# Ledger of designs, part 76: designed miniproteins, single chains, continued (3)

Each design is a single chain, and the fold is of that chain. pLDDT is the mean over its residues in the fold that is shown.

## One batch from the design tools (miniprotein)

Design m10625
Fold by ESMFold2-Fast:
Structure m10625 (fold): chain A 83 residues (1-83)
Amino acid sequence: SEERRRRLHRRFLEYFEELAKKNQEKIDSLTVEERLEYLRQIFEEALKRVAAEEGLTDDEIKYLREWFEEYLRRVEEANRAAA
């Protein structure tokens, strides 16, 4: 359902933002390429936590992965603009 998709996305964002915040100093010390790779590791950990807590279908995993790829594109663009 749409309500479930929004709830799962919100819960994922809570974990993702928590993990990113805890690792902010490390993220800020990395090159653009290393940062993108590290954010992928944080994404996988956040996804794993949501999957363990809520259970995720293949479609729900695909939705979160597609959202994350769009997020990474924006991060890469912002880092290129700042350089």
Scores: mean pLDDT 83

Design m10626
Fold by ESMFold2-Fast:
Structure m10626 (fold): chain A 95 residues (1-95)
Amino acid sequence: MKVKVTVTLVVSGPAGATASATVTVTQGETGTAVGTGSTNGVTTTLTLTVTNDSTPGTVGLRIDVTVSSSGDSSDAVVTDARVTFEGVKYSKFPK
């Protein structure tokens, strides 16, 4: 089964701070994607899209989000996180 996962993160940090977010999507034994972004102001929105292929069935989907910041004075904070799931369905019209 092919699953498309879109993760939208809102990261806030001070001007000059760099925040990176790593999103790992695991469905079954496979599927990893990494996205990064930076904050040059108060808020940055990161949109990461992951496509995972897995064996059909009820397998838990695990989403790990790691946020790190660089800069001498302030941490980056995730203020909002949204996840959208889009599954590829194979539809065959019955004859």
Scores: mean pLDDT 54

Design m10627
Fold by ESMFold2-Fast:
Structure m10627 (fold): chain A 73 residues (1-73)
Amino acid sequence: MYTAVVGYDPSVVSEEKARKYAEELLSKKYDLSEVEIVLDPSSLYPKDKVTIIVLDENNKSLETTVVPVSDVL
């Protein structure tokens, strides 16, 4: 089982948009039934970017994807 942490500023990106984009991106490489999507909304994240970090079962980072917020909106 993998964990995908989705970091975004909630003042710019809605929870629904962040989750939907992460599901669409992750479905290209992963079986979504094996990935737990964890939303991490924080004002400390950049307003112009969304960060998706995929972790393995031991919490080791497998990949990090940074996308422009315009791709998520």
Scores: mean pLDDT 84

Design m10628
Fold by ESMFold2-Fast:
Structure m10628 (fold): chain A 98 residues (1-98)
Amino acid sequence: DVDVSSLSEEEKKKMLEYAEEVLRTIKRGVAEGKSLEELHDELAELSYKWFQSMKSAEDALLASKLLGDILRESMEENPGDIVKTMEAFVKRLREVLS
């Protein structure tokens, strides 16, 4: 597990803002009848912008590990429902970063 105390409050805020933007993008895309594959470039651009906004590559990699761990748990709890998965992911991320 990632030690979240190693991340600044600014980095935590950026992680949450990124996760919320990913959720908004997926919810909009699903409402428009798009698959995740069709959203790939938009989601990749969000990931790139978030990574570039971090103070260091090391902080970004640690944050990425935390995001990946929480996403995996959310996927396991909500199989086959990407919107529900992402809602659970954002909720859990807020709890972990509090």
Scores: mean pLDDT 81

Design m10629
Fold by ESMFold2-Fast:
Structure m10629 (fold): chain A 98 residues (1-98)
Amino acid sequence: MEFELLAELTYTDPKTGEKYEIKVYQSKEDPAVLEIEIKNLTSGVVYRVLVRADGRLVVLDENGNPVDEAPLGILALAREVARLARESLATGAEPVPP
């Protein structure tokens, strides 16, 4: 399954003050399937979240292994980003680096 970049955004966690860079990818074969990349800009830790067509989330670490205990804030952020992406039909096919 091939993914296309839809959107890039930055999020600041109001509880910790940490900043995240978020990239949203949409499957070219099934637009209901998303992959969300969440990068902690302070630590460099990257979370990949696969959003299934049925709305289920699978969190993967940097090695592609399912994460048993993901931070609840990361899961909540991924769910909200997926909802907004599906509603907005956001486009971001060629992000230009800043």
Scores: mean pLDDT 71

Design m10630
Fold by ESMFold2-Fast:
Structure m10630 (fold): chain A 100 residues (1-100)
Amino acid sequence: MPTVDEIIAKLEKIRKDAVAMAKESTDPAVQRALETVAGIAIMMIDELRRNPEDEEIHAMAVEVAEIGEQALELARKGDVEGLLQATNEMLRLYFDKVYL
């Protein structure tokens, strides 16, 4: 299992790449999806920092990072539907596990 610091580094890279891609996009749906990816990455980093001992949060952060990387790859390929689906899955994972 990757360390908390390794996951945070991966999420921070996803955040930076998503923000950069959103600025370059002229499609409002793509911009919103990429901004959402960046936002979830920030929120997930905050959860990891607050709960570094929580194995469930750790496992969720790994899954969120994997889906985030998939979302960015789909955006690079111009797969708007794939990007929106990946973004929605990231939202579902975060809110279903963190929000009571």
Scores: mean pLDDT 84

Design m10631
Fold by ESMFold2-Fast:
Structure m10631 (fold): chain A 95 residues (1-95)
Amino acid sequence: MARYLLTVHLEGREEPVRVPVEIGDTAGALARKLHEEAGVPLPAVMGAAMEALGVAAADLDTTPIRSLEELERFAEALVRTPGSLVTEARVELVE
């Protein structure tokens, strides 16, 4: 599967956090990874995933990220979600 880096900039941190992501990862797994590795508050990252994919919280663990476009929408939703502390998010292809 194609590998990507989700680069997130957080309020109060000068350095961005880079989180490895694969297409086919579940939205729930990605949300937990961002919470654990980047420090994004869990309610905010779950809310962003629900908005970006149009799914309920119960479906996050069974809903895969299917495309780069879905991953980009998730990144954009993180920046827009109140309480995420994410000021900027970007998806980069990694070989």
Scores: mean pLDDT 80

Design m10632
Fold by ESMFold2-Fast:
Structure m10632 (fold): chain A 85 residues (1-85)
Amino acid sequence: APLEKPVTIYEPDKPVVLPNMPPIVAFAVGKEVNEVLRALREGSPVKVIKTTAKEIQFLFLTLGEKEYMVFLNEEEWEKLKPNIV
């Protein structure tokens, strides 16, 4: 089902590296991430990589020419699952 509220975004104390992903690109986050999540809920095609670290799910998004890393708890990940392509 569509997420009715934006996910709270934060930057980790230490860089997080996903396989084959440059850290500097993965940190194009902050206010822009809420726009990316809105586009995802509106059906925009995105590439998603799910990973788990200490009960935090990472939603890696490629939208347009920018790449985003969103940190989600399990509840928020489950809410977004139906809208992921």
Scores: mean pLDDT 47

Design m10633
Fold by ESMFold2-Fast:
Formats: C-alpha cells, structure tokens, sequence
Structure m10633 (fold): chain A 85 residues (1-85)
C-alpha cells in the first residue's frame, strides 16, 4: 500500500470512531483530538498527544482513558509506518 492509502485508512477509521463517540456521548472532543493528532504528526509521543488532546477537550475526561490511548496509539503506529517508508 502507498503512504497515502495508509494515511487515508487511518484518518477514515479515526473519523468514524470519533463520530460514533460524539454521537453516543454528546461530547465535543474534536478540538483537543485534532490538536493531539497534529502533535503526533509532528513526531510527538502518544503520551504527549494524549495530554494535549485532553487539555484542548476537557470533556475527554468523561471518556474511557483506554479508548483515547488506543486512538492515539493507532495514529502513532501509522506515523511510524510512514517514517519507516
């Protein structure tokens, strides 16, 4: 697969999961999540991205911490795959 295909798949999966969470929980997680995503794209760790995401969207504390960590780890894995290619 190309880098573009990997990024598109990761973005699509993330967008679908975020939309599902927002629909079920009614929490505005987009701002902080996007900030965390940008940090991951710039080469930050999943831990740093999680911290920034929660700071930008305090409502994320109402969600399962494991879910946010899973999302950020999936994105960091995609970033590492991109860097390795």
Amino acid sequence: STLAELLAAAEEARAALLAEIEAREGVPIRKGYLDGMRLLADGASAEEAERVAREGSPELVLLDPALLRELLERLEAARRARAAA
Scores: mean pLDDT 61

Design m10634
Fold by ESMFold2-Fast:
Structure m10634 (fold): chain A 87 residues (1-87)
Amino acid sequence: MDVPESVVERARALLKAIQEGNWKEASKYWLYPFIYAASLGEEALERFVRANVEATKNIDLSLPADDPENVEALLPLVREMAELGFE
């Protein structure tokens, strides 16, 4: 199924921030989503944590930020963020 371009761009932005060691930018896509999901309740937090674990299993930080494999690995996480209403 086609994913919105905005979701793909967010996945690339997160991966780039991580690869560059830019913790301030990375925290916008990592730490704040966790806090937000926790504020929505235990089920929302569990869904977000599961998506995060799945994404991190499949990320290869030695590849470019725009590598299709890394983008695909992040899509479940970014999709879960969008479904929770976090933008």
Scores: mean pLDDT 65

Design m10635
Fold by ESMFold2-Fast:
Structure m10635 (fold): chain A 84 residues (1-84)
Amino acid sequence: ALREAAERYEAALKEYLEAGKELAKNPSEENKKKYEEAKKRLEEAEAALRAAREKAPAEEVEAVEKEFTERFRKEAEEIREEAE
């Protein structure tokens, strides 16, 4: 379902952003590996979301995109403003 694909994308995006933040703080081989793994998961989630979006009616797409756009915005702000 579109919502399930969007939830997977949100989770993968959060992992990707957090891994990028950790890599920026400490550019170790372990952090680089975590970043690459998170990037792969994000790419897989994005492909799944694209496939689900193609099958969903326009009203459902608009509702889900509106909900997840706001959630993504909050998540990005929290990662940015989090005390380091």
Scores: mean pLDDT 76

Design m10636
Fold by ESMFold2-Fast:
Structure m10636 (fold): chain A 113 residues (1-113)
Amino acid sequence: ELEARLAEAEAIVERLARAAREQIRAGRVPDEAERAEARALVARLQEIAAESERLRLYVEKLLLERGIPLLREAHEAGKNAMSDEEFEAELAAAEAELERLEERLERLRREEE
């Protein structure tokens, strides 16, 4: 069921983003239980992405939409050990990939309607 998988993927990505943001803001590393939960959530997200091209692209889009703000917050907190130049390059690459994914998803959406 596509609708159910899209909703599940969104909930998983939101949960991962929320945990990551809390960890960045607290200036702490995740404990073993938090890492185990994140691994299980990522594994489930990969299973959803493997079901179809549309689900794969949607998962990638969700990860970038939530990941880009987290990348900015992590760099500001000094958590990702990047130079400003490396950070700007990574950010630009992520934003360009998000634009490409949005264009591809819009194309697929029009074809499947």
Scores: mean pLDDT 81

Design m10637
Fold by ESMFold2-Fast:
Structure m10637 (fold): chain A 76 residues (1-76)
Amino acid sequence: SERKKEIEELVKEWLKEGVLSEEQARKLLEKMLKYDLSKEDIEVLKSAARLLKSQGLSEETILKALLTIIDYFKSH
């Protein structure tokens, strides 16, 4: 689907920009594809990743934050 392609491209961009390591990108991609995220959910994750990266947070901290946001989408 186009949404799956968009998610794959986004995660590849984060890997290229040093937002996530390769292993972390793999884990995040698996979770994002599992939870059938909406377009709005994806935009929230994009904004969060950009903000956290700009604040100089570690790849591990950024991954944990993004996974927490995804869990929030599933539970609400």
Scores: mean pLDDT 83

Design m10638
Fold by ESMFold2-Fast:
Structure m10638 (fold): chain A 89 residues (1-89)
Amino acid sequence: MEERKKKLEEGKELVEKAETFLDEALRLGLQGGGQPSEKVRNELVPYFKKLALEMEKRSGVKLPGSLALVLAAEELKEKGRELIKEAES
């Protein structure tokens, strides 16, 4: 029941989040760096932790927030598009 509708809603939400992350990454790039907004940072945490741990292990360097936003946006956009296609089929 309503599984197609739920997938469509979830897919659209993920694509919207990806667009928000890309907009924030562009804003940070234009500033020459800085911190994402608190709301965006909270949504990044699940993606950022894995990348941060890998970077810390290899170089001890903190992953830039703008790069984390782009990587998270790519993942969310791909997943969102897949869900939308499944819902429309």
Scores: mean pLDDT 70

Design m10639
Fold by ESMFold2-Fast:
Structure m10639 (fold): chain A 63 residues (1-63)
Amino acid sequence: LKEKILEALKRSEQPVSAAALAEGLGVSQSAVSRALNELEKEGLVERDEKTGLYSLTEKGKEA
């Protein structure tokens, strides 16, 4: 699932919500949120606190 989230974020040129990722990947929002939390801890994804949207870090773009 993490790899699919990274691919989806690489395809999106703009920050994406967990709900949009869940809908696009056909999985539950709770599954996406758990994977996003792990990716954020790994430094591959970051969350904008004001918008709640997720984007790739420089590390994530290289993964």
Scores: mean pLDDT 78

Design m10640
Fold by ESMFold2-Fast:
Structure m10640 (fold): chain A 88 residues (1-88)
Amino acid sequence: MHPSKLAALLTGLVIRVVGYQVESRFDPEKSEKGVKEAIEELQALVDGMEAAVASGKPLYIPSLNVTADVDADFVAEGRKLLELAKKL
């Protein structure tokens, strides 16, 4: 239950998308799958954050085995990162 772990996870997913987009110049098929999976993980995380804020409950993040308190600012930043990742 630490906001910094959620921020690190969001940033890590965006970095994965950037890495796969760079690699797509050399291996488009493999990179396409990696980009799709990373964007799907980021989308699911942002959607989970929105649902948590709407319900007033903390978000459980299975990949980190933590619960995180999320607010509207975290959702807004997650949406910005998701849109950035989709543009890559």
Scores: mean pLDDT 73

Design m10641
Fold by ESMFold2-Fast:
Structure m10641 (fold): chain A 63 residues (1-63)
Amino acid sequence: MSEEVKRGVEVGEKTGLDSALKTGSGYTGAVAGARAGEKLAGPRVGQIAGGFGGTKGALELAK
């Protein structure tokens, strides 16, 4: 399936905190979103995964 998309989300979640502190939550969103968009294996899965990963990371940091 879309393993690369899943990896992007997982990387965003694991390294989201570290990357968000470095370049801001944009990195988390970029990784998840880029992976999802680049792969496009599952347009819905990619869009949701990218959006969720980026938004979740940013929201958690804003808390």
Scores: mean pLDDT 56

Design m10642
Fold by ESMFold2-Fast:
Structure m10642 (fold): chain A 80 residues (1-80)
Amino acid sequence: SAEEEKFIEEFEEELKIILEKLRLAKETLPKEEFIELTNEAIKKLKDWYNEYAPKLSPEAKKKLEELLNKFIKEAKELIA
């Protein structure tokens, strides 16, 4: 649906914004604080996904899961 497409686009844009903020934070924060911030961001996005997943079609849910998993992988690479 158009509402699901809009939500996926907004979710993808938010992931890009958060990832860019994490990249900037990596350069300015102590390692321990950066790891904590990154884990909190991952948790928040997982919670947001879990809130909306029951309302989505199977196709929209799969797309959202793929976007979230890509974000989690990239975020974890920043703290490695």
Scores: mean pLDDT 85

Design m10643
Fold by ESMFold2-Fast:
Structure m10643 (fold): chain A 67 residues (1-67)
Amino acid sequence: MIDEKEVARAIVDMYLGMAKRALEEGDIETAKEYLELARKVMEKYGVNDPAVLARIEELEAEVEKKK
């Protein structure tokens, strides 16, 4: 069986980690890029975990706050 949703979730978690690190380093453009990639993966593979979505929204709010 192909666990495409499990793989997609792992990829999303990876992008969220990269986005958080970029925000900590002040690299807003890189953080925004990783958050966009995470959302695209979630949409393509139907990953609807509320905890994952909440993390994306928190990081997006930090991006918006820093501009």
Scores: mean pLDDT 80

Design m10644
Fold by ESMFold2-Fast:
Structure m10644 (fold): chain A 89 residues (1-89)
Amino acid sequence: SMREELIEKILERFREELEKLPGLSQAEIDEMLAVFREALEIVLNNTTLSPAEKKELQDRLQAVLKRLREANAEPWLISEVETLLTAIG
């Protein structure tokens, strides 16, 4: 679908940016991309989450955001994660 194509394009941009960051392991990059995929699918498909599912995803996105800030990630990438956090609620 067009939404799936959009998600894959966004994730490829995230991957390229994460791979530029010094000190991130491949395991950390893969985990971050998995969280981004889940959040993008929920937001773009307008999926309703239970309170428990919402909290779990928010906690995972907040952990990613903290690690990206520690790794001195580009401001646009940090802003994209903050936007996803806001959209999840």
Scores: mean pLDDT 87

Design m10645
Fold by ESMFold2-Fast:
Structure m10645 (fold): chain A 75 residues (1-75)
Amino acid sequence: SEAWMKAHPNASREEIVAESATNPVLRMMVLGERALKGDREAVEEVIRMYEELYADAPEEERERALQELEELLAE
C-alpha cells in the first residue's frame, strides 16, 4: 500500500516486488509498470484485478473505470 511505501522510503526494487506478493496495491503497481512496457500477461492481469476491484461497484462506474484503463493501456 502507499502506507507501506511511506514507511519504507529506502526499499529496494527487489523488496517492493517481494512485498507485492502480499500487498495488492504494490502488486498492481508492479504489474502496471510491466503492462506499460508491453507485457501482455501483465496487461491481462491488470485488467482482471481492475474488474475485481470494481466488481461490487455500480455498472456505470465499472464501465467508466474499465474504459479509462483501456485508454491508458492502448497508448
Scores: mean pLDDT 68

Design m10646
Fold by ESMFold2-Fast:
Structure m10646 (fold): chain A 70 residues (1-70)
Amino acid sequence: AVLTITLPDGEVVEVEVPADATDEELRNVILSVLESKGYTPYAITVEKKPDSVVFTVETDQGVATAVKHL
């Protein structure tokens, strides 16, 4: 499956993840991508939808979002 991460500056990063990846594993991937791009995450929220999982991450430079379709 693909995890689509939209950075605070509007850059989109796509990461291949296992279809059965847990929310914790997805959070770790998102945080690693943000940190590698120079962002400092300080708050993260997760919303589970019937066909997707959406993460919203507050950083020192704005808000990032990440979506995985189930």
Scores: mean pLDDT 83

Design m10647
Fold by ESMFold2-Fast:
Structure m10647 (fold): chain A 61 residues (1-61)
Amino acid sequence: SVDDIIKEIKELKEEAKKEGDDETADAADFVIKLIKERKASEEQARQMLEELKRLYESARA
């Protein structure tokens, strides 16, 4: 569900904050707002989560 994806994004945000990755944390916050304001579909929300995961991984590489 979209709510489950939002929960995963929130978990990624907290993990990014613990690692000092403010860029990923801020991006996660923005994506959550975008999902809620635009009433994004589950597929759209999942795509946004995957983009955030790529950003998070790139910061660690």
Scores: mean pLDDT 81

Design m10648
Fold by ESMFold2-Fast:
Structure m10648 (fold): chain A 73 residues (1-73)
Amino acid sequence: MSKEEFDLEVNIALLDMIAGLAKSMGYEEMAEYIEKIRDKARELKDPEKTRELVQKAIKAFNENNIEELKKLA
């Protein structure tokens, strides 16, 4: 894999992991939005945009900001 492809896959895996954690904690709605953000990142195939989406999703999840997650999805 190129470094760009590796960085993209790592960031997508991070989104998948966070979605799984949210779901296991009972935060189903947050998990659904994070999964949509993950799918969007995979479709875009843009490492820079994906990194920004990961940062925003992690921040919103930590702040319990469902509206921001919905906006990103």
Scores: mean pLDDT 81

Design m10649
Fold by ESMFold2-Fast:
Structure m10649 (fold): chain A 75 residues (1-75)
Amino acid sequence: MAREEQLRELEEKAREAERALKEGKVGAEFELSWTDEEGNTTSRRIELLDETRARVTEVNTAQNYEGEREVELPK
């Protein structure tokens, strides 16, 4: 239904954003957020720190969860 269509659209946007980051846009960032049927919002922010590292910050308002980590970009 509509929710599943929104999820597929979000996944497509994520792939396009990843492609843009791979173009070497150091300092580039993008945010993906979605709200479930319970009204809980999950947000994920990805920031390109350099050509080999990115920082991922995830927030879930329902669970009062905040997580931040750095990941290596092999490409």
Scores: mean pLDDT 61

Design m10650
Fold by ESMFold2-Fast:
Structure m10650 (fold): chain A 63 residues (1-63)
Amino acid sequence: GPPPLTPEQQQAIENLRAAAKRLGVPEDVLKEAEEIVRQSPDVAEGLKRAALLIGKAALEREG
C-alpha cells in the first residue's frame, strides 16, 4: 500500500480540507490538492502548490 503520511502531511491535508469546505471547493479539486501534498518531498512547497489550486478553484466560483 502507499507509505503512511507524516504528521506534517496529515496536518497539511486537514488544513486543506477545512479551507476547501469553508470556500465551497469541490471534492475532486480537494483530492488533487491532497495528492500534491502526498507526492511532494517538501511538505511546505506541496502545501503552497495545493493552496494555490484551492484558491484558484474558489475564485473561479465567484464569476
Scores: mean pLDDT 79

Design m10651
Fold by ESMFold2-Fast:
Structure m10651 (fold): chain A 82 residues (1-82)
Amino acid sequence: SLMPDEVLEATREGAARLVEALKTVPDSKVPQAVGLILRLIGEGIHLGLLVKQGKISLDEAVERVRRAGDEALAEVQALAAN
């Protein structure tokens, strides 16, 4: 596996929440919202690689992915509201 299962699962759950929120985004802003989903996936991969390299703890990586997911969700919701 490219990264630990816990980091993969946190990334998958975050991305799924963003995809659901995408349904409320105006068509003109969908590319921007998709960019936010891809950014979260990239962050999850990066943090998983840091765990594999022993540079951060698994718990820290999971917390950072969840935080990145919450921040990305807020940004998608702002796109839907504006």
Scores: mean pLDDT 87

Design m10652
Fold by ESMFold2-Fast:
Structure m10652 (fold): chain A 75 residues (1-75)
Amino acid sequence: SLDVAKAKVAVQAVLERRGVYSPELFAELQEEARREGRSIPDVLVERGLLSEAEAAALREALARAGVPEAALREL
């Protein structure tokens, strides 16, 4: 869906800004989120890749862009 594509671009951009993005890391984050029944921003906080404030800011930016939390869970 368009919302899932927007969420994916936003998450990839966060990882690229930190200099840690790889397709392998992104796939691992998706797998961990699915196994734990969690969203990718929560997994990023657990792994120390985002602070809780940065994860909240990401969610808030996506919500303002009309992207629902369900799109982050679908990643």
Scores: mean pLDDT 85

Design m10653
Fold by ESMFold2-Fast:
Order: C-alpha cells, then sequence, then structure tokens
Structure m10653 (fold): chain A 56 residues (1-56)
C-alpha cells in the first residue's frame, strides 16, 4: 500500500512547503499530483498519527 519513492519525495516536499495542518488540496497544488491520490495518502498518514490534515 506504500506509494512509489518518487511519489513520497514529491509529497514530502509539498508538505514541507504547505506546513501543518495541511489540506489535501494545498498539497496537491504544491506537488502537482492528483487530489484523490494526495487525499488518500494524507488520510493514511493521519490515521497513523503522523500528520494533521485540515478539512476543506
Amino acid sequence: MLPSRETLERLARALREVGEPATPREVARASGMPYSTVSRYLRQAEKLGQLRVARE
């Protein structure tokens, strides 16, 4: 269920740029990835207690 290395690096950069709490939309814009993909991975990280995701 883990994304590719390229996807993880892109997400990490976007999260660093956006900050926390982050909305999936902001991360999608910063990373250039589809909203649905970003939303899914951010939800997974939030369930693991590693991120704070803001509602849109």
Scores: mean pLDDT 71

Design m10654
Fold by ESMFold2-Fast:
Structure m10654 (fold): chain A 101 residues (1-101)
Amino acid sequence: MSSLEKIEELVSTLSEEERKKIFEVIKNRAENPDEPDPYVLSPELGEKLRLIFIHLGELVRENPNDEEFVRRLAELFGISEEEARELVQKILDGLNKAKNS
């Protein structure tokens, strides 16, 4: 099973509200890594977020310009392809900064 399929499986176990909370936490961590998370997550939701973030980081590192990945990410989180593309770029920038630190 690919990392994208693992993300899809994890997201499918989430309610609409939980999916929105996870997306906002991922976005905040990518955009403002030094700021606290916007939501206090339950231990179960936090573990799902951790796994999603790991698989998302792997996909971004391997295929950052994959239009299919960007489109599917947008569909999974109910966001625009433009917002998904911006998020992927911010995650990639964060990964590159961490590697060079």
Scores: mean pLDDT 74

Design m10655
Fold by ESMFold2-Fast:
Structure m10655 (fold): chain A 84 residues (1-84)
Amino acid sequence: MKPSDKAIEVEIKTFSQLPRIMDPFSLYPILKDESMPLELRIGAMKIVGERKDVRAKPILEDIYKNSTNEELKEAAKEALKKLP
């Protein structure tokens, strides 16, 4: 069942702190999984962009080019702008 937007937002806020300690590759399954909630995927994109994780660039480019969801495309574009 889909969790409430508030619960997802709290979870993303926690992930914003954890990825500085945890392997950033732990976020890639969330980015790639089309069944994940939209909010979690957007949050993961923001985190990898903020960390300037160049290894996420191909995933972000794929989402930007192939996604039918405008929010995902905008989040991927924003994250890509933060990458070198």
Scores: mean pLDDT 67

Design m10656
Fold by ESMFold2-Fast:
Structure m10656 (fold): chain A 83 residues (1-83)
Amino acid sequence: STGTVLLLQRPGRLVEFDYVKDTPAGQVVSYKGKLYIVTRSPPRAPPETRILALPIEDESIKDVFKSNKKKIVLPGFRPVELP
């Protein structure tokens, strides 16, 4: 499966913060004017030290992040690496 699994830090609440390198997984952050949700250890990924994030570009995705679910699966969305 090519889906990205999200763990939400605060389910049901979309809160924006500026991105920093130690941002916890499940946090929504702003980086270079774009919104991302941080994913550090995706399920079934090999051991990695990279910080991965999913871009939030679609209005319907914002509604998914407002859900009270602790885990969300986004089929077909691929994370990008943040510095």
Scores: mean pLDDT 55

Design m10657
Fold by ESMFold2-Fast:
Structure m10657 (fold): chain A 73 residues (1-73)
Amino acid sequence: GVEESAKGILDYLYELAKEEAEKGNGEEAVKKFEEGVKGLTERVNKVDKKAGEKVKKYGEELYKKLREEVEKK
């Protein structure tokens, strides 16, 4: 479904952001990931409001993990 597909995209974007953070581009990686979460959530929310809410929550959880990883290094 839309929720599952969107979460898969977020997982992929999260892995890319982690790789960029490991290269020393942590601030840019966090910003790009945040923009990606916002854009994807807005698109999903227009199609399915409940799926959009779940995608937003999942993206926020991944964003917190990414920030924690950048802050520890």
Scores: mean pLDDT 84

Design m10658
Fold by ESMFold2-Fast:
Structure m10658 (fold): chain A 89 residues (1-89)
Amino acid sequence: MLLEDEIAKEALFEEIKGTLYLASANIALKQGDLEEAIRHLELAIEHLKKAIELYSKSDLPTSKEMLKAAEETLKKLEAELEELKKKLA
């Protein structure tokens, strides 16, 4: 099993990947590519969920704050994904 600070680093790496996919989704939206935007947003959500799982394994106060922030971000992104899917349907 990884050390707790190694788990926190892995969680941050997954969160960064999620942010990059979110940026790609926003670019696709600006280009009018709704299907590509949905695909990238789903990938962003997947990586954010992985970060949440990793943060939840840590008892560090910083990891608990990051967990709460990531959970709030996840709720917002999931709501945005549902709105985009409604526009595609």
Scores: mean pLDDT 83

Design m10659
Fold by ESMFold2-Fast:
Structure m10659 (fold): chain A 67 residues (1-67)
Amino acid sequence: SLEERKQRAEEARKTGNEDLVREYLAEGFRKLAEEHKDDPELQEQLRLMAEAYRTRDFEAARKRWEA
């Protein structure tokens, strides 16, 4: 569940495992994209966000989300 993923991400942050945190965030954005099928623009932005975390292009992902 999302709650379980959030908890694991928080534990990973405590241990300093940034790669694990990024993996959980990418998976979270991927799940959110599937839930927003009624908003194709938001769904595409969420998919791009997941890919950016996977590829480590975090600045571009953050700007797209904040725009």
Scores: mean pLDDT 68

